# Designs tried in a protein design run: designed miniproteins, single chains, continued (4). Part 27

Each design is a single chain, and the fold is of that chain. pLDDT is the mean over its residues in the fold that is shown.

## One batch from the design tools (miniprotein)

Design m12969
Fold by ESMFold2-Fast:
Structure m12969 (fold): chain A 98 residues (1-98)
Amino acid sequence: KPTVTLSGPTEVEAGKDVTITANVTGEPGRTYRVVISVFDKETGKLVARSPVVEVEAGGSVTFTLKNLEAGKTYLVKVRATDVETGETAEDSLEIKVK
């Protein structure tokens, strides 16, 4: 079964670019479709989404967030989907903007 782990800062200054990394672990030779979606936690609205990227087990995807607003909390979600089986792995990270 795949796993995916998000890493990035949990607290940032407004106006700074924020890089999020998703690391995928799974069976050797498996390919996963990875997408990172970012929501305003208060409103639940989608504010940003990465392109869908295919990576092999052990690979990573980076996504840079821009123009984050002071006083907001953003919920970052990643989903990795096995392209053959449809099995999914997910992780989430909250970012608070000062």
Scores: mean pLDDT 85

Design m12970
Fold by ESMFold2-Fast:
Structure m12970 (fold): chain A 83 residues (1-83)
Amino acid sequence: MEALAESLRELAELVRAGAPEREVVARATAAQLLAVAAEIEGADPEVLREVLRLIREAMEAFEAGDREKAAELLERAAELAEE
């Protein structure tokens, strides 16, 4: 899931850089669409479920104002998406 991993890594960098909420939300939505594409292409459903869970938890942390936790969760999701 190379495209998903790259998108998640870029999103983590944007979150750390203080990107505005609208940009973070738009990029998170794009990452979720890439996860749907990966499922259609035959990616492991258990890995995809965990990646999507980490994205959701990252966005919850971001909304709570914890950008560092959000970035760390997104980086972990990217690592799983590379497998």
Scores: mean pLDDT 85

Design m12971
Fold by ESMFold2-Fast:
Structure m12971 (fold): chain A 69 residues (1-69)
Amino acid sequence: MSAEEKRKELLARIQELVQRYLAGELSPEEALRELRPLVEELASLLDEENRKVFEEQWREFEAYLRAQA
């Protein structure tokens, strides 16, 4: 599988988990636990510039989820 195909797969999984969280199917703690490895894998597939932006956005969302827990 190409890096681009892997990125699309990871984004789809992240979107699915976010939708499940918003639907009340996952607690904030469960969402954080399941999202973290997917986000870390996605970040590893980004170039340095895009990774920094992505990691900053993820840090804000992670802090939001932790505040809801």
Scores: mean pLDDT 79

Design m12972
Fold by ESMFold2-Fast:
Structure m12972 (fold): chain A 66 residues (1-66)
Amino acid sequence: MTKEEIEEELDLLGVPDEVTREQAVAILSYLTGVPREKVAALLDEKGLPDVLTREQLIELMLELQK
């Protein structure tokens, strides 16, 4: 998916401007089909905070598609 397609999916799901790491893992796993364990490992590798913005979520989703 492109950045624009990801933004549209987040809007359709009613994702707020800020999400917890647990919510981010669930959303990213749901949209990408990547297991939650692998998504969580990516967040840990990047040293991301406990609360993520939608922009950070979009960047992570683009990363998971590679």
Scores: mean pLDDT 80

Design m12973
Fold by ESMFold2-Fast:
Structure m12973 (fold): chain A 68 residues (1-68)
Amino acid sequence: MKKAEEHLQKGRELLAQGKYDEAIKHFEEAIKLDPNNAEAHLELSRAYAAKGQLSEAAKWGKKAVDLQ
């Protein structure tokens, strides 16, 4: 859980810097460590949306909602 939160935080920092691919990798690691973390799925959805990959964004956004 603690390492998943570290990856979430680093992913958010990378998103703020426009480093979308690196942010995605950190959000994927957060999900791998905590598969039921709705926030990690939501952030991954946002990262894909920022890249214009709307199909991926919708997929991960739906998973985030289903986990709430």
Scores: mean pLDDT 83

Design m12974
Fold by ESMFold2-Fast:
Structure m12974 (fold): chain A 77 residues (1-77)
Amino acid sequence: MTEDELLRKASILLTAAGVAIAAASFSKDPEEREQALETARGLLDEARNIAKQLSPEKQAEVLKAVDRLEAEIERVR
């Protein structure tokens, strides 16, 4: 897999995590909310693993996005 392919995959995972967090924030059901946040956490973990295979500059960009979304999970929780 090329760096461009890894970046595209990381971008898709980060977008999916953001959607899951947004869904959780609007859910009134605690079980549904926790399931969505669990899904988001799994997607962010995958993005972190991909980041390890990127150049330092691109790794920093992905990890900053992961940190921002992790903070959003804590706010919704």
Scores: mean pLDDT 84

Design m12975
Fold by ESMFold2-Fast:
Structure m12975 (fold): chain A 67 residues (1-67)
Amino acid sequence: SATNIAAAVHELREVLDQIPEVSEEQKQAILERLRTLPSPITKEDLLAVVREVLSEEQAEAAARLLE
């Protein structure tokens, strides 16, 4: 649902804002990936999207913050 996607986007934006050097292009790629997922979006889904879009170092930082 749109509400679930908005909540997932908000959570990830909070996390991504804590990680240096995440570009606006990377943030947009994550948002587009989340929009293609079935609702409800799980924490595992969020981690998978992050690992696909971000660098290995950025994805590790995001995974720690999402724990």
Scores: mean pLDDT 75

Design m12976
Fold by ESMFold2-Fast:
Order: C-alpha cells, then structure tokens, then sequence
Structure m12976 (fold): chain A 73 residues (1-73)
C-alpha cells in the first residue's frame, strides 16, 4: 500500500540522517521515495506501465545515493 511505502521511505531518511548524509543525499532519497509511493498507487490502480516507470525512476535516484545508503546500512 502507498502509505507503507511512504513510511518505509521515512525510515530510510532517518537512517541516512543518523549516518551523516548530506541534504543533497536526503533530497534524492526523498524524491526516490515519492516515486516509490506513486509506483505503489499505480499498482493499486492496475496501471502497470506507470508503476514500472515510477519504480525505474526511484531505482535511478537510489543509485545516485548508493554510497550514502551503504554507510547507513
């Protein structure tokens, strides 16, 4: 559900803040989280094409912050 995806995104942001991520890294993760929420909503609506597009954008943004994510893990 979209609400769970949003909550999961907020948890990732909190871990990144604890790991000392920059505001730029946090902004990218937040944007990736928005796309993840939109992907979940599209799946709930049966729009698999929109869901795939949003999921791909989220993955691209997460790749840009991969070093910060690895520090937070």
Amino acid sequence: VAAQAQADGDAVLERLRAAGASEEDLALVREAGRHAVEAARALEAGDNEAAAAHAAKAAELLRRVAPALERAA
Scores: mean pLDDT 74

Design m12977
Fold by ESMFold2-Fast:
Structure m12977 (fold): chain A 55 residues (1-55)
Amino acid sequence: SEVERLAEEARALLEEKRDQLSDETLANMEASIERALAEGNLVTLRAAIRELRAL
């Protein structure tokens, strides 16, 4: 599904950008991605992807 695809992309970007983020920010973004996936929230997933790409 689109939500699963975006969640996978967000997780991959989070892993790639791990060294540029604090432990707190990493934990918060992981939690946000998992919540968005559970809710089917495409807006939140796209926002996370955009934020991570901007790093």
Scores: mean pLDDT 85

Design m12978
Fold by ESMFold2-Fast:
Formats: structure tokens, C-alpha cells, sequence
Structure m12978 (fold): chain A 71 residues (1-71)
């Protein structure tokens, strides 16, 4: 069970690599809950939403990631 946002992102990336996009999203949601300003977690959740065809949710997450880290 992840105790940090970084650990939750690592778990999500593993699920994503396995094609388990809903599990990846859940792990990224945990990362965002632990650190709401973690730009990478929003970007990665957006990528997982894209894989599921949930383009509107993906767009919202990409916009949030860009707002938090425009570089």
C-alpha cells in the first residue's frame, strides 16, 4: 500500500505497463490524494484515460498538469 505520492505513481506505472489502465488510474488517484500538486500524477492519469478512450478526462488532467508544471 503506497505511503507517498511517488510510491503511488510507481505502482500506477507498473499497472500501466501491464495494460491495467483502470488500476493505473486508481494508483494515480492515490498519488493525487497524497499530493494534489503532483503534476506528473495528473499527466500519467491523463495518459491512462486516453488509453481507455476517456478523452475529456484525459484533457482535464493534461491541463491540470500543465498548470502545475508548465515547463
Amino acid sequence: RPVTAEQAVEQGKKFFEQGRYRHAIYAYEQAIELDPNYAEAYRLRGEAYEKLGEYEKAKEDYEKALELDPS
Scores: mean pLDDT 85

Design m12979
Fold by ESMFold2-Fast:
Structure m12979 (fold): chain A 75 residues (1-75)
Amino acid sequence: SPAAQRALEAGRRLLAEGKYREAIVAYTHAINEDPKLAEAYELLGEAYERLYQVTGDPKFKEKAEEYRKKAEELR
């Protein structure tokens, strides 16, 4: 959907800027618009992994693994 693609584009820009939490919000909007968009789940995993590296909080590592697994299931 156009809305999902716009959210995905916004998320990619935010991720490139190091705005990991904002990127997560944008990718979540993409999933709400298109729940089968595997790329959005993959990028959510990437954003959570980056957030884990910055914070050291293992909950973000768990989220990264969950979203990567979901992306794999949708392919």
Scores: mean pLDDT 87

Design m12980
Fold by ESMFold2-Fast:
Structure m12980 (fold): chain A 68 residues (1-68)
Amino acid sequence: SMLDELKELKKQLEEALLAGDVEKARELREQIEKKVREMKEKGLLSEEEYNNEVTAIETVDRLIEAME
């Protein structure tokens, strides 16, 4: 399912961040953003769930910036 795909991408992102792999973290962040947007468009995420995912992505963006 798309939800399982999102969970797997998030796991890979966590692993990339822990490894200090900034390039991979950026790629995974972009994939997660696209998946979250698609899920919102398909009605698989509520407005609240979508906003929570966007906030999480913004937090990741700040973490990636701090690693540079």
Scores: mean pLDDT 87

Design m12981
Fold by ESMFold2-Fast:
Structure m12981 (fold): chain A 72 residues (1-72)
Amino acid sequence: MTKEQALVALRGVPPERRGEVAENLVLKYPESKQEIAEAVKELFPERQGEIEEASKITDPEEFAKALREALA
């Protein structure tokens, strides 16, 4: 999955559901965790620090959980 594909998926849902969708995208496409993180940072610039910390997690399931928590 590319960053642009992740952006399209996230923009297609209401803001309150984007955290859940971002978690599900990482779980479905763990190889694209960096592209998903970049898309989420673009949509939530006020949470860039928390997203960057989450993106340091190498395990996709732990990253997905941390990403959802950062967006709550």
Scores: mean pLDDT 81

Design m12982
Fold by ESMFold2-Fast:
Structure m12982 (fold): chain A 60 residues (1-60)
Amino acid sequence: MEEYFEEAIKKLKEAGVPDRDIERLKGFYEALKEAGKSPEEIKKALDDEVNEMLERYKKK
Protein backbone atom coordinates (compact mmCIF):
# COMPACT_ATOMS: atom_id res chain seq x y z
CA MET A 1 0.00 0.00 0.00
CA GLU A 2 2.78 2.45 0.90
CA GLU A 3 4.57 1.84 -2.44
CA TYR A 4 1.30 2.37 -4.30
CA PHE A 5 0.79 5.73 -2.58
CA GLU A 6 4.41 6.80 -3.19
CA GLU A 7 4.06 5.96 -6.90
CA ALA A 8 0.92 8.12 -7.08
CA ILE A 9 2.75 11.03 -5.40
CA LYS A 10 5.61 10.77 -7.92
CA LYS A 11 3.17 10.91 -10.85
CA LEU A 12 1.50 14.00 -9.39
CA LYS A 13 4.84 15.77 -8.85
CA GLU A 14 5.89 14.95 -12.44
CA ALA A 15 2.61 16.49 -13.65
CA GLY A 16 3.34 19.70 -11.72
CA VAL A 17 0.71 19.30 -9.00
CA PRO A 18 1.45 21.75 -6.13
CA ASP A 19 2.68 20.53 -2.73
CA ARG A 20 -0.56 21.88 -1.23
CA ASP A 21 -2.65 19.40 -3.21
CA ILE A 22 -0.18 16.58 -2.51
CA GLU A 23 -0.51 17.28 1.24
CA ARG A 24 -4.29 17.15 0.82
CA LEU A 25 -3.98 13.75 -0.85
CA LYS A 26 -1.75 12.50 1.99
CA GLY A 27 -4.33 13.68 4.54
CA PHE A 28 -7.05 11.92 2.55
CA TYR A 29 -5.00 8.69 2.53
CA GLU A 30 -4.46 8.88 6.32
CA ALA A 31 -8.19 9.54 6.85
CA LEU A 32 -9.09 6.45 4.81
CA LYS A 33 -6.68 4.33 6.88
CA GLU A 34 -8.06 5.79 10.13
CA ALA A 35 -11.63 4.98 8.98
CA GLY A 36 -10.61 1.33 8.52
CA LYS A 37 -11.15 1.23 4.76
CA SER A 38 -9.95 -1.91 2.97
CA PRO A 39 -6.86 -1.71 0.71
CA GLU A 40 -9.22 -2.07 -2.27
CA GLU A 41 -11.39 0.87 -1.15
CA ILE A 42 -8.28 2.98 -0.45
CA LYS A 43 -6.85 2.22 -3.91
CA LYS A 44 -10.17 3.09 -5.57
CA ALA A 45 -10.46 6.39 -3.70
CA LEU A 46 -6.81 7.30 -4.34
CA ASP A 47 -7.08 6.44 -8.06
CA ASP A 48 -10.17 8.64 -8.40
CA GLU A 49 -8.49 11.55 -6.59
CA VAL A 50 -5.18 11.21 -8.47
CA ASN A 51 -6.92 11.02 -11.87
CA GLU A 52 -8.97 14.12 -11.04
CA MET A 53 -5.82 16.05 -10.07
CA LEU A 54 -3.91 14.89 -13.16
CA GLU A 55 -6.74 15.91 -15.50
CA ARG A 56 -7.01 19.29 -13.77
CA TYR A 57 -3.30 20.11 -14.14
CA LYS A 58 -2.79 18.61 -17.62
CA LYS A 59 -5.27 21.13 -19.07
CA LYS A 60 -3.31 24.16 -17.86
Scores: mean pLDDT 77

Design m12983
Fold by ESMFold2-Fast:
Structure m12983 (fold): chain A 77 residues (1-77)
Amino acid sequence: MEKAVEYIKLAEEAKKQGRYEEAGNLYDRAADIVEPVDPRLAAELYEKASKLYEQAGNTDKAEHYRKRAEELRKRAE
């Protein structure tokens, strides 16, 4: 969990610097760590990654993580 918090912090910093692809990748990594413990939080992190990939122009990754977030929300309820 400490590693996930570190990645989120780094992702916010990257986002502030306009490094959207890097920020998306960091949120994606944080979500992977959190998913087994808190699927609802992981869904939120995947959604943030999706939006950042969209801003970076990576539509394929944006759609992939958007769908993953949606699936996890359905499971977590």
Scores: mean pLDDT 84

Design m12984
Fold by ESMFold2-Fast:
Structure m12984 (fold): chain A 73 residues (1-73)
Amino acid sequence: SLIEQVEKDLKEEEELLKELKEELEKARKKYEETKTPEDARELAILETAVGITEAGIDFLKELLEKLKKQEKE
């Protein structure tokens, strides 16, 4: 079902977000030590990736709630 597919997609995105947050923490620590433009750029890319993934998760959660509401009515 579409609900089952969205639930699977949500789980996969939540797992990806966990990995991205781990990489973000590593990049943040590296930038704090080096203060280089290259490490600042890497940090910014990872912060952007985390933000996009969080927005995607929020969208999938809203979609899932809407789909479940349609099945109950």
Scores: mean pLDDT 86

Design m12985
Fold by ESMFold2-Fast:
Structure m12985 (fold): chain A 58 residues (1-58)
Amino acid sequence: SFLSDKEYEEKVKELEEKIERLRAEYEENPSEEARRKLLEAEVELGVVQLQVAVQKVT
């Protein structure tokens, strides 16, 4: 289901912070596991951004 604007802002912020941490981990110690975690988080952010776009009736 769709979230409120504030809930989307909070979720985007949480995901951006998570991606930043995962990217730092990958850059310091590149591994298949770190790469998968980073990709999964980036995909999740993309899904949230798509939900925002749909909710804004663009």
Scores: mean pLDDT 78

Design m12986
Fold by ESMFold2-Fast:
Structure m12986 (fold): chain A 88 residues (1-88)
Amino acid sequence: SARAAELLREVARLLEEAARAAEEGDGEEALEHLERARRLAEQLPDASLAEALLAMIERAEEAVREGDYEEAARTARLAAEAARLAAA
């Protein structure tokens, strides 16, 4: 649906912002963007897609909390790509 595609594009944008914040060493800002992405992903009508994106977001959040900003940025970017592909 058009609404699902819009949600997926917004999730992708927030995940790219989270990746940039992580690359800059700003764990607090990265977690804020990941939290927003998680809230939108929870609203997705496709349960399988929502579960996959939420799992990647959770992994990125854990990486930030562990101070592994490189892994956090990589995981967030992969999740953003998955969301963009699903929006197409």
Scores: mean pLDDT 90

Design m12987
Fold by ESMFold2-Fast:
Structure m12987 (fold): chain A 88 residues (1-88)
Amino acid sequence: KIEEIIEETKEELSKLIKEGASQLEIDKVLVKGKLKVNLIKAKELNDEELIKKVEKLMEKLEKAETEEELEKIREEADKIREELKKKE
């Protein structure tokens, strides 16, 4: 299923690049891919708190309109990823 998210993200990126999308739109898709991977890993661990944290970040991502906001979301996503690695 992680492979499916990677392929979906690649397809979205290819479409955005072909359509001349902004760097913000491209970066947003990349961060969304990271959060989807984190969500699957949190669900595999049955960690309800991590699942909720990822879902909240996904909501913030949908509302993000600047690179500054995306960078903060990316930092929090990376922290969740490290927390997930410790529980694997």
Scores: mean pLDDT 81

Design m12988
Fold by ESMFold2-Fast:
Structure m12988 (fold): chain A 111 residues (1-111)
Amino acid sequence: ELDELIAKLKDEDPKVRGEALSELGELGDPRATPALREALKDPDVKVRVAAIGALAQSGDHEGALEALEELVDDPDEKVREAALRAAEVIAKDPRVAERAREVVERLKEAL
């Protein structure tokens, strides 16, 4: 199932890629983190926003924060706003709270 969802991230249809990202987020499997990071480079804004949501639901909060920090330079304001909201959600995890606050401030400066 995980490998099948990751394969769908290469689909020609951005709707299929977005749906696969939503399902990967619901699974919350940290093994998906590298594939979710690649989806942040997708040409479709809605697909990048879906990848951000999936990262926020992943079990790998440290890897998710690293990926979200890279979005400071994303050309679309809605993508940067989604990254900020995701980092704020992850900041509620006490294991990564200090790192998450740093990423939140970086993303706020980008808006």
Scores: mean pLDDT 83

Design m12989
Fold by ESMFold2-Fast:
Structure m12989 (fold): chain A 106 residues (1-106)
Amino acid sequence: DPAAIAEELRRMAEAGASPAELRAFAAAHGYGFYVFRPGAPIDPDDAADAAAALEAGRALVGLAESGGHWNVGIIGPDGRLVAVAGPDEEVGRSAAAATVVAGVLA
């Protein structure tokens, strides 16, 4: 259930889980995991990883902090948004969209 995975990742991030712990949880559920900051440029290495995950038919998780809170967006292998979690849905959607843009640009 993508919505349940997004909400659990949000809770883990709010509880101070490390990027490695978040990535391990996402990977256990078949998702590629990426952290985006709103307004920051896309890292070329993250873009290459996003492209590889999309080509492999994996869903991708975008995670971004806004207003002191974590927001999550999940993109399915078809490039469509499948879930968001967190108090700022727009930030969650932006993180998910940045994952798709990174994958397409690589």
Scores: mean pLDDT 74

Design m12990
Fold by ESMFold2-Fast:
Order: C-alpha cells, then structure tokens, then sequence
Structure m12990 (fold): chain A 57 residues (1-57)
C-alpha cells in the first residue's frame, strides 16, 4: 500500500545519498502511520542497521 511504498522509497533515497538519515526516518515513520506492513517494517529495520554501521545510532 502507499505507506509501504513511501517507506521503501525513503530507504532507497537514503541509500542513493539523496536524503538525510533524519528525512529517511521521517518517511518511514509516516509510512508506518498509514498502515503497518512487512515492507514498511523491513525498511525501518534496514535504515536502523545502516545508521548503526555508519556510527549514527
């Protein structure tokens, strides 16, 4: 659904260096608020993993 697509798009934009970690996190949270889906949850987990690897979390 739209929430899952928004969360995935935010993660991919962050991976491409197009947006900040904060902007990507906001996008994922907004996606989750529209409906919890496996894709949105997975995107949030992956963003957290990347932030930890970069020393940002």
Amino acid sequence: GPGAEAARAALEAYRAGEISLEEAGDGIVRGLSQGQSPEAIAAGRELGRLAREQGLA
Scores: mean pLDDT 76

Design m12991
Fold by ESMFold2-Fast:
Structure m12991 (fold): chain A 65 residues (1-65)
Amino acid sequence: SATTQRVAVHELEELLRLAEEKGLSEETIELVRKALEYARQGNVEEAERLAREAKKLMEEEGIKL
């Protein structure tokens, strides 16, 4: 749904901001950007899959989610 897509986009934009503000690795930031790109294209399922991988990398870099 459009609502689900908008929520996913907003959450991923905030996640990207957090990753950039904390100076996380380029690999982690790129993965969040990829997830956001899929969400913007309406592929919410793939975006959520990539977001889970990005969150795992963020936690490994010391971010509490």
Scores: mean pLDDT 83

Design m12992
Fold by ESMFold2-Fast:
Structure m12992 (fold): chain A 75 residues (1-75)
Amino acid sequence: SSSEQLDKIAEAVREGLRRLAEAALAGDEEAFEKAKEDLVKRLVEAGLSEETARWIAERAAEAARRDPEATLRGV
C-alpha cells in the first residue's frame, strides 16, 4: 500500500542520513559516496523511480554535508 511504501521510504532516508552524517564526521569520502548510492538503491527497492531516488539521495547528502551533527541528531 502507499502507506507501507511511505514507511519504507522514511526508514531508508533516516538510515541513509545517519550513514551519510557518520561518513561526513569521519571525513571518509568513500564511505560517504557508498552511503549515497546505498540510499538510492534502497529507495528504488521501496518503489521509487531512479530519478526520484537520486534526487532524494542528493538532498540527503547535501543536508549531511551542511550540518552532519544536526543531521545525526535528527535521525
Scores: mean pLDDT 87

Design m12993
Fold by ESMFold2-Fast:
Structure m12993 (fold): chain A 72 residues (1-72)
Amino acid sequence: EETRKKIRELQLKAIGAALRAIGSIYEGNVEEAKKDIEDLKKIQKELESLGADTTVLRNIIKKLEEKVKEAE
């Protein structure tokens, strides 16, 4: 059950990082948004290593990266 607990914890961290990234983009803080997206990518890799489906998370990361480029 350790694996399921870790996946749940990482999913919660991903939600937090995504919300921070959205906030940073809205604020115009491109550097913080990039940092938050890097955190999301790290969480995505950890989730994938545990066998979790990251399709939704990958799509969120891609959209956030597009928004950061638009804000530059």
Scores: mean pLDDT 83

Design m12994
Fold by ESMFold2-Fast:
Structure m12994 (fold): chain A 82 residues (1-82)
Amino acid sequence: MGEAIRRPLTPEERARLAEAVAAIREVGDEAEAEGLPPSVVGAIESGQKLLAVGRALEGEPMSAEEARRLMRERLEEARRRL
């Protein structure tokens, strides 16, 4: 495999990844402020950060808006299970 796994992240791709991670953290902080347990928020943040890293490594970096939307969707799913 994989031509993609041998391509290093560009400075722009690293910046995009940092923006996505910051967006995930922002939405997580909002959810904690709304009363969601920090352990639940932290678990979802970890999963979403791994997804953002994976997409960046594939050359398809997630935007901050996409990261926020996906994070909100995962938090809503968690709320429905509570």
Scores: mean pLDDT 79

Design m12995
Fold by ESMFold2-Fast:
Structure m12995 (fold): chain A 63 residues (1-63)
Amino acid sequence: GEKEKEAAELLLKRIEGLAAKILEDYPDAKVTIEKIGETKFRLTVEHDGKTYVFEADGRELLK
C-alpha cells in the first residue's frame, strides 16, 4: 500500500546514504543492500575479513 511504499522509500534512502558514507571511509569494503521484505532491508558490509549484517524495517520510520 501507500504506507509500505513510503516506508520502503524512506528506509532505502537512509540505507543508501549510510552505504555511501561507509564506502567513503572504507573504499575497499564490499557493501550489499538487499530487500528482504515489503518494508525491510538488509545491509551487509564485508571489510578486513569481517562481515557485519544490519536489518531494519521502514515502518519504524513512519511513527
Scores: mean pLDDT 82

Design m12996
Fold by ESMFold2-Fast:
Structure m12996 (fold): chain A 66 residues (1-66)
Amino acid sequence: MDKEMDVAAEILGLATQYAAAKSAGDEKSAEVFRKALDEAIRLEKTDPEKAIEVAREGIKKGNELA
């Protein structure tokens, strides 16, 4: 299932970015990644396309802040 694999990959990437930011004490980037991660997980079953979009936008926005 392509969308399920895409969601899992994007969530894993986002979770990795969140862990790195949190470990570094970058609360601003960590908060962006955390919110995106929570939203993507919430949407995973009901709207996988939106979950992928939210995860990708979260990674982009968090990286722009760093």
Scores: mean pLDDT 78

Design m12997
Fold by ESMFold2-Fast:
Structure m12997 (fold): chain A 57 residues (1-57)
Amino acid sequence: QIQQYLDQAQQALKNGDIDKALEYLKKASDLLDQATPEQRAQFAQLAKQVHDALQKK
């Protein structure tokens, strides 16, 4: 489940859809208790990319 949300957030970022990326990251954050260390690292990296994209506005 969490991997699907992380993958969808990454795809939304590639498409420039920041709002969708934020939505999927929020869903992934609700599942972080079930996440592997690798998934937590991916989440942190995607969250940073979203933050950087928002600052560019």
Scores: mean pLDDT 80

Design m12998
Fold by ESMFold2-Fast:
Structure m12998 (fold): chain A 63 residues (1-63)
Amino acid sequence: MPSTLPSSDEDIETLNELARLVAEGADKEELRKLWEKLTSPSARKVAERVLAIRGVTLEDILK
């Protein structure tokens, strides 16, 4: 996109990376790092759903 919209594209890439890591069974520290990189509330809600698919809670990665 020619748009310079802040964080939206970065959040999408972060969500794609998070989904891949969750599918691969990555460590909680890896998941936490990506979660903290998310800036928009909507992206965080999507990430929460991705984590829930694998039975991971926010508390599990943020502890």
Scores: mean pLDDT 72

Design m12999
Fold by ESMFold2-Fast:
Structure m12999 (fold): chain A 70 residues (1-70)
Amino acid sequence: MSIEELDGLSREEKAKAIRDTVLAAAEKNGHEVSEIKVESEQLSEEIDRFTVTVKYADGSELTIYVYVKR
């Protein structure tokens, strides 16, 4: 996901866009997702970090870190 695609969005809207993108990618690859969580953290005046935790139906878990300019 490019930073330009998230420009002008609120933190909540950015989290939703990231969540929707990750879910779409999982669906496209045939992965069954049981739960997805997105947590946001401000690292600096200009950078937010989003932690995406994906839990699959088989019990596997994937964590993705997304760094986005504010």
Scores: mean pLDDT 74

Design m13000
Fold by ESMFold2-Fast:
Order: sequence, then C-alpha cells, then structure tokens
Structure m13000 (fold): chain A 65 residues (1-65)
Amino acid sequence: MLSKEELIERLKELSDKGDMDKVQKAVEFIKSKVPEAKDASGFDIVEAIEKLSEEDQKKLQEILA
C-alpha cells in the first residue's frame, strides 16, 4: 500500500504527465474527506493528503491507479 508521501508523489507524476482527469478526481476525493481542503491550493492538497485516514489513503491509491 502506498504511504501518504508516495500518494503525493504519484499525484505530482500524474500532474506532470498531464493526466488532469485523474488529478481532478483525486482532488475531489480529498476535498470530500478533508472539508478544510475544499478551497485548497496545491499546498493545502498536500496537507489534506497528510490528514487522510489509512482507509481513505487506500481509496485515493485506487483513484490514482
């Protein structure tokens, strides 16, 4: 299972590749689980990923696959 650090790196990789559909789905999921991130910049998304539960990290990994 990916760590929170690995999830952040995967999200960056998808953004760099221009896979914006997966990036948008991931951001929407994060905002649904971390309400503080709903108006978030890129920095806030990183912070929000760090606040995800282990179960939500697994779900995010599936979105990023």
Scores: mean pLDDT 73

Design m13001
Fold by ESMFold2-Fast:
Formats: structure tokens, C-alpha cells, sequence
Structure m13001 (fold): chain A 76 residues (1-76)
């Protein structure tokens, strides 16, 4: 699913042991992320889905739910 693909990208980007550590409402900061890793995550989402995520929008993407909702809005 789209959610599973995004969960995997988040886990790989943040250096987590498995995608199951990414919960729907956990912030990327709670998962050990920082501003650099969050920007890297945003860039990986752009490449994976062939979408553009403007910097102001990237600043609003803080959870798995935010990332899934945002990517779905671009693929519609």
C-alpha cells in the first residue's frame, strides 16, 4: 500500500530498526529525526512518487499521517 511504502521510507531515512516503529501519530522528532533528516525524508518522498514538495509544505509534514495525506493529495 501507499502507507507501507511511505512507512518504509521514513524508517530507512530515520535509521529505525523496522517500519513497525513508525506509528500514525508519532512525530519524526520523537523517532529521532532532526531538521536535516526531515529534509532528506521529503527529498526521498519526491523521488519515490515523482512529486514536488515545496519547502513551506515540507515544514508541515511531521508524521506518517501527514506524509500519506500529502502524497495522496498530489497523486489525485
Amino acid sequence: SLEDRIRKIIAETLGLKSPSEVTDDSSFFDLGGNDYLILNLTNKLEKEFGVDIPFPDALTIRTLKDAVDYVKSLLS
Scores: mean pLDDT 80

Design m13002
Fold by ESMFold2-Fast:
Structure m13002 (fold): chain A 52 residues (1-52)
Amino acid sequence: MELALSGDRRAAAEAFIAAYRATGDPRLRAVALSLADGLPADERAALRARLA
């Protein structure tokens, strides 16, 4: 079940990253980073790189 929950968390983080890129709203970036912190280290690093 943790893998499915990680998948849902990743999908949510990806959605917030897309919204942040469209709007520039720093609150969306903060939520995406918070969600990424719950992911495996490799996926977390990849998502953080997309927000840099």
Scores: mean pLDDT 74

Design m13003
Fold by ESMFold2-Fast:
Structure m13003 (fold): chain A 92 residues (1-92)
Amino acid sequence: DALVTAGAQAAKDAAEAAGLEATVDVKGNTVTITLRGANVPQQFGALGGAVGAELKGAETEVKVSGDTVTITLKAPTPEILAQGMLEVARGL
């Protein structure tokens, strides 16, 4: 869980460094990464899908709503979940 928390912080920091508002919420074996901003869904909705397609060992879902892109990661272990968050951060 400490690894998951560190991964969540890294994802949030990467998004904010890219000029995006981001929240990362961890619930059990699932992480929800929410990106916000004007036109972010048009640009990062497709990018999020491409990043999700590269993930291994985790289930990835991307949803677009209004000015928000939500990336949901579900993994069997905290280690894989943390790796998934780092892959999302790398794609931002």
Scores: mean pLDDT 70

Design m13004
Fold by ESMFold2-Fast:
Structure m13004 (fold): chain A 56 residues (1-56)
Amino acid sequence: LEEEIKKLDEQIAELRRQIEDLKKKGAPNSVIKEKEEELAKLQKERQRLMTEKYVK
């Protein structure tokens, strides 16, 4: 669980960096939205693992 959460944190950080880069480059809103949806999915998965770790 902790290793999976750490990997998700790294993926979330990388995806946030990509979104910021895309915004600075003036990428289409559709591309930015797709990356934001990926970010939301990873954040939801991270929250699920956190709940699973602390709730039994």
Scores: mean pLDDT 79

Design m13005
Fold by ESMFold2-Fast:
Parts: sequence; structure tokens; C-alpha cells
Structure m13005 (fold): chain A 60 residues (1-60)
Amino acid sequence: SEELRERARALAERAREEGKMKEAIMAEVEIGMADIMRALKMPEEKIEELLEKAIEIAEE
């Protein structure tokens, strides 16, 4: 969902600001994969799984 994507991006940016570069980059990779899957019309459930993964990584 758009809401999950915005949350994931905000948390990845916060991780970057905190100097957690590995977590920020890993979360950004998952967000990028979610965007690719959305462009390919993949199931929304799979897209949301990637965004939830990005959130978990960024919160570490």
C-alpha cells in the first residue's frame, strides 16, 4: 500500500540520519524491489511483504 511505502521510506531515511547505513541501504533495496513488483502488476500481498521487511530492517 502507499501508506506502507511512505512509512518504509521515512524509517529508512531516519536510519540514514542515525548513521545506520547498512540498515538504510538494505531497507531501500526492499523498497526498490516492491516498486518493481508493483510496476509488474504482482499481487499486492507480495508487495506489502517487501515493504514490511523494509520497515523491520530500518527499525533495527
Scores: mean pLDDT 84

Design m13006
Fold by ESMFold2-Fast:
Structure m13006 (fold): chain A 73 residues (1-73)
Amino acid sequence: SVDRALQASRYFSKGLEAFEKGDYESAAKYFEEAIKAAGDGKPTAVLQKLAEAYKKLGDEEKAAELEAQVKAA
């Protein structure tokens, strides 16, 4: 539990750094790793940032799916 939370936090931080630099592809990959590490944690903040990264990349379909997950949480 603690180990998974720490890994999720580390990936989220790396994703935010990439996002701030305008590297949306790397940001999306890090946010996906954070979600995977969180497991059943439903990290809404990470899901929201991943959706935003996909919008920046022009992937409206993936962004909409993630936004639906956030609204359901």
Scores: mean pLDDT 83

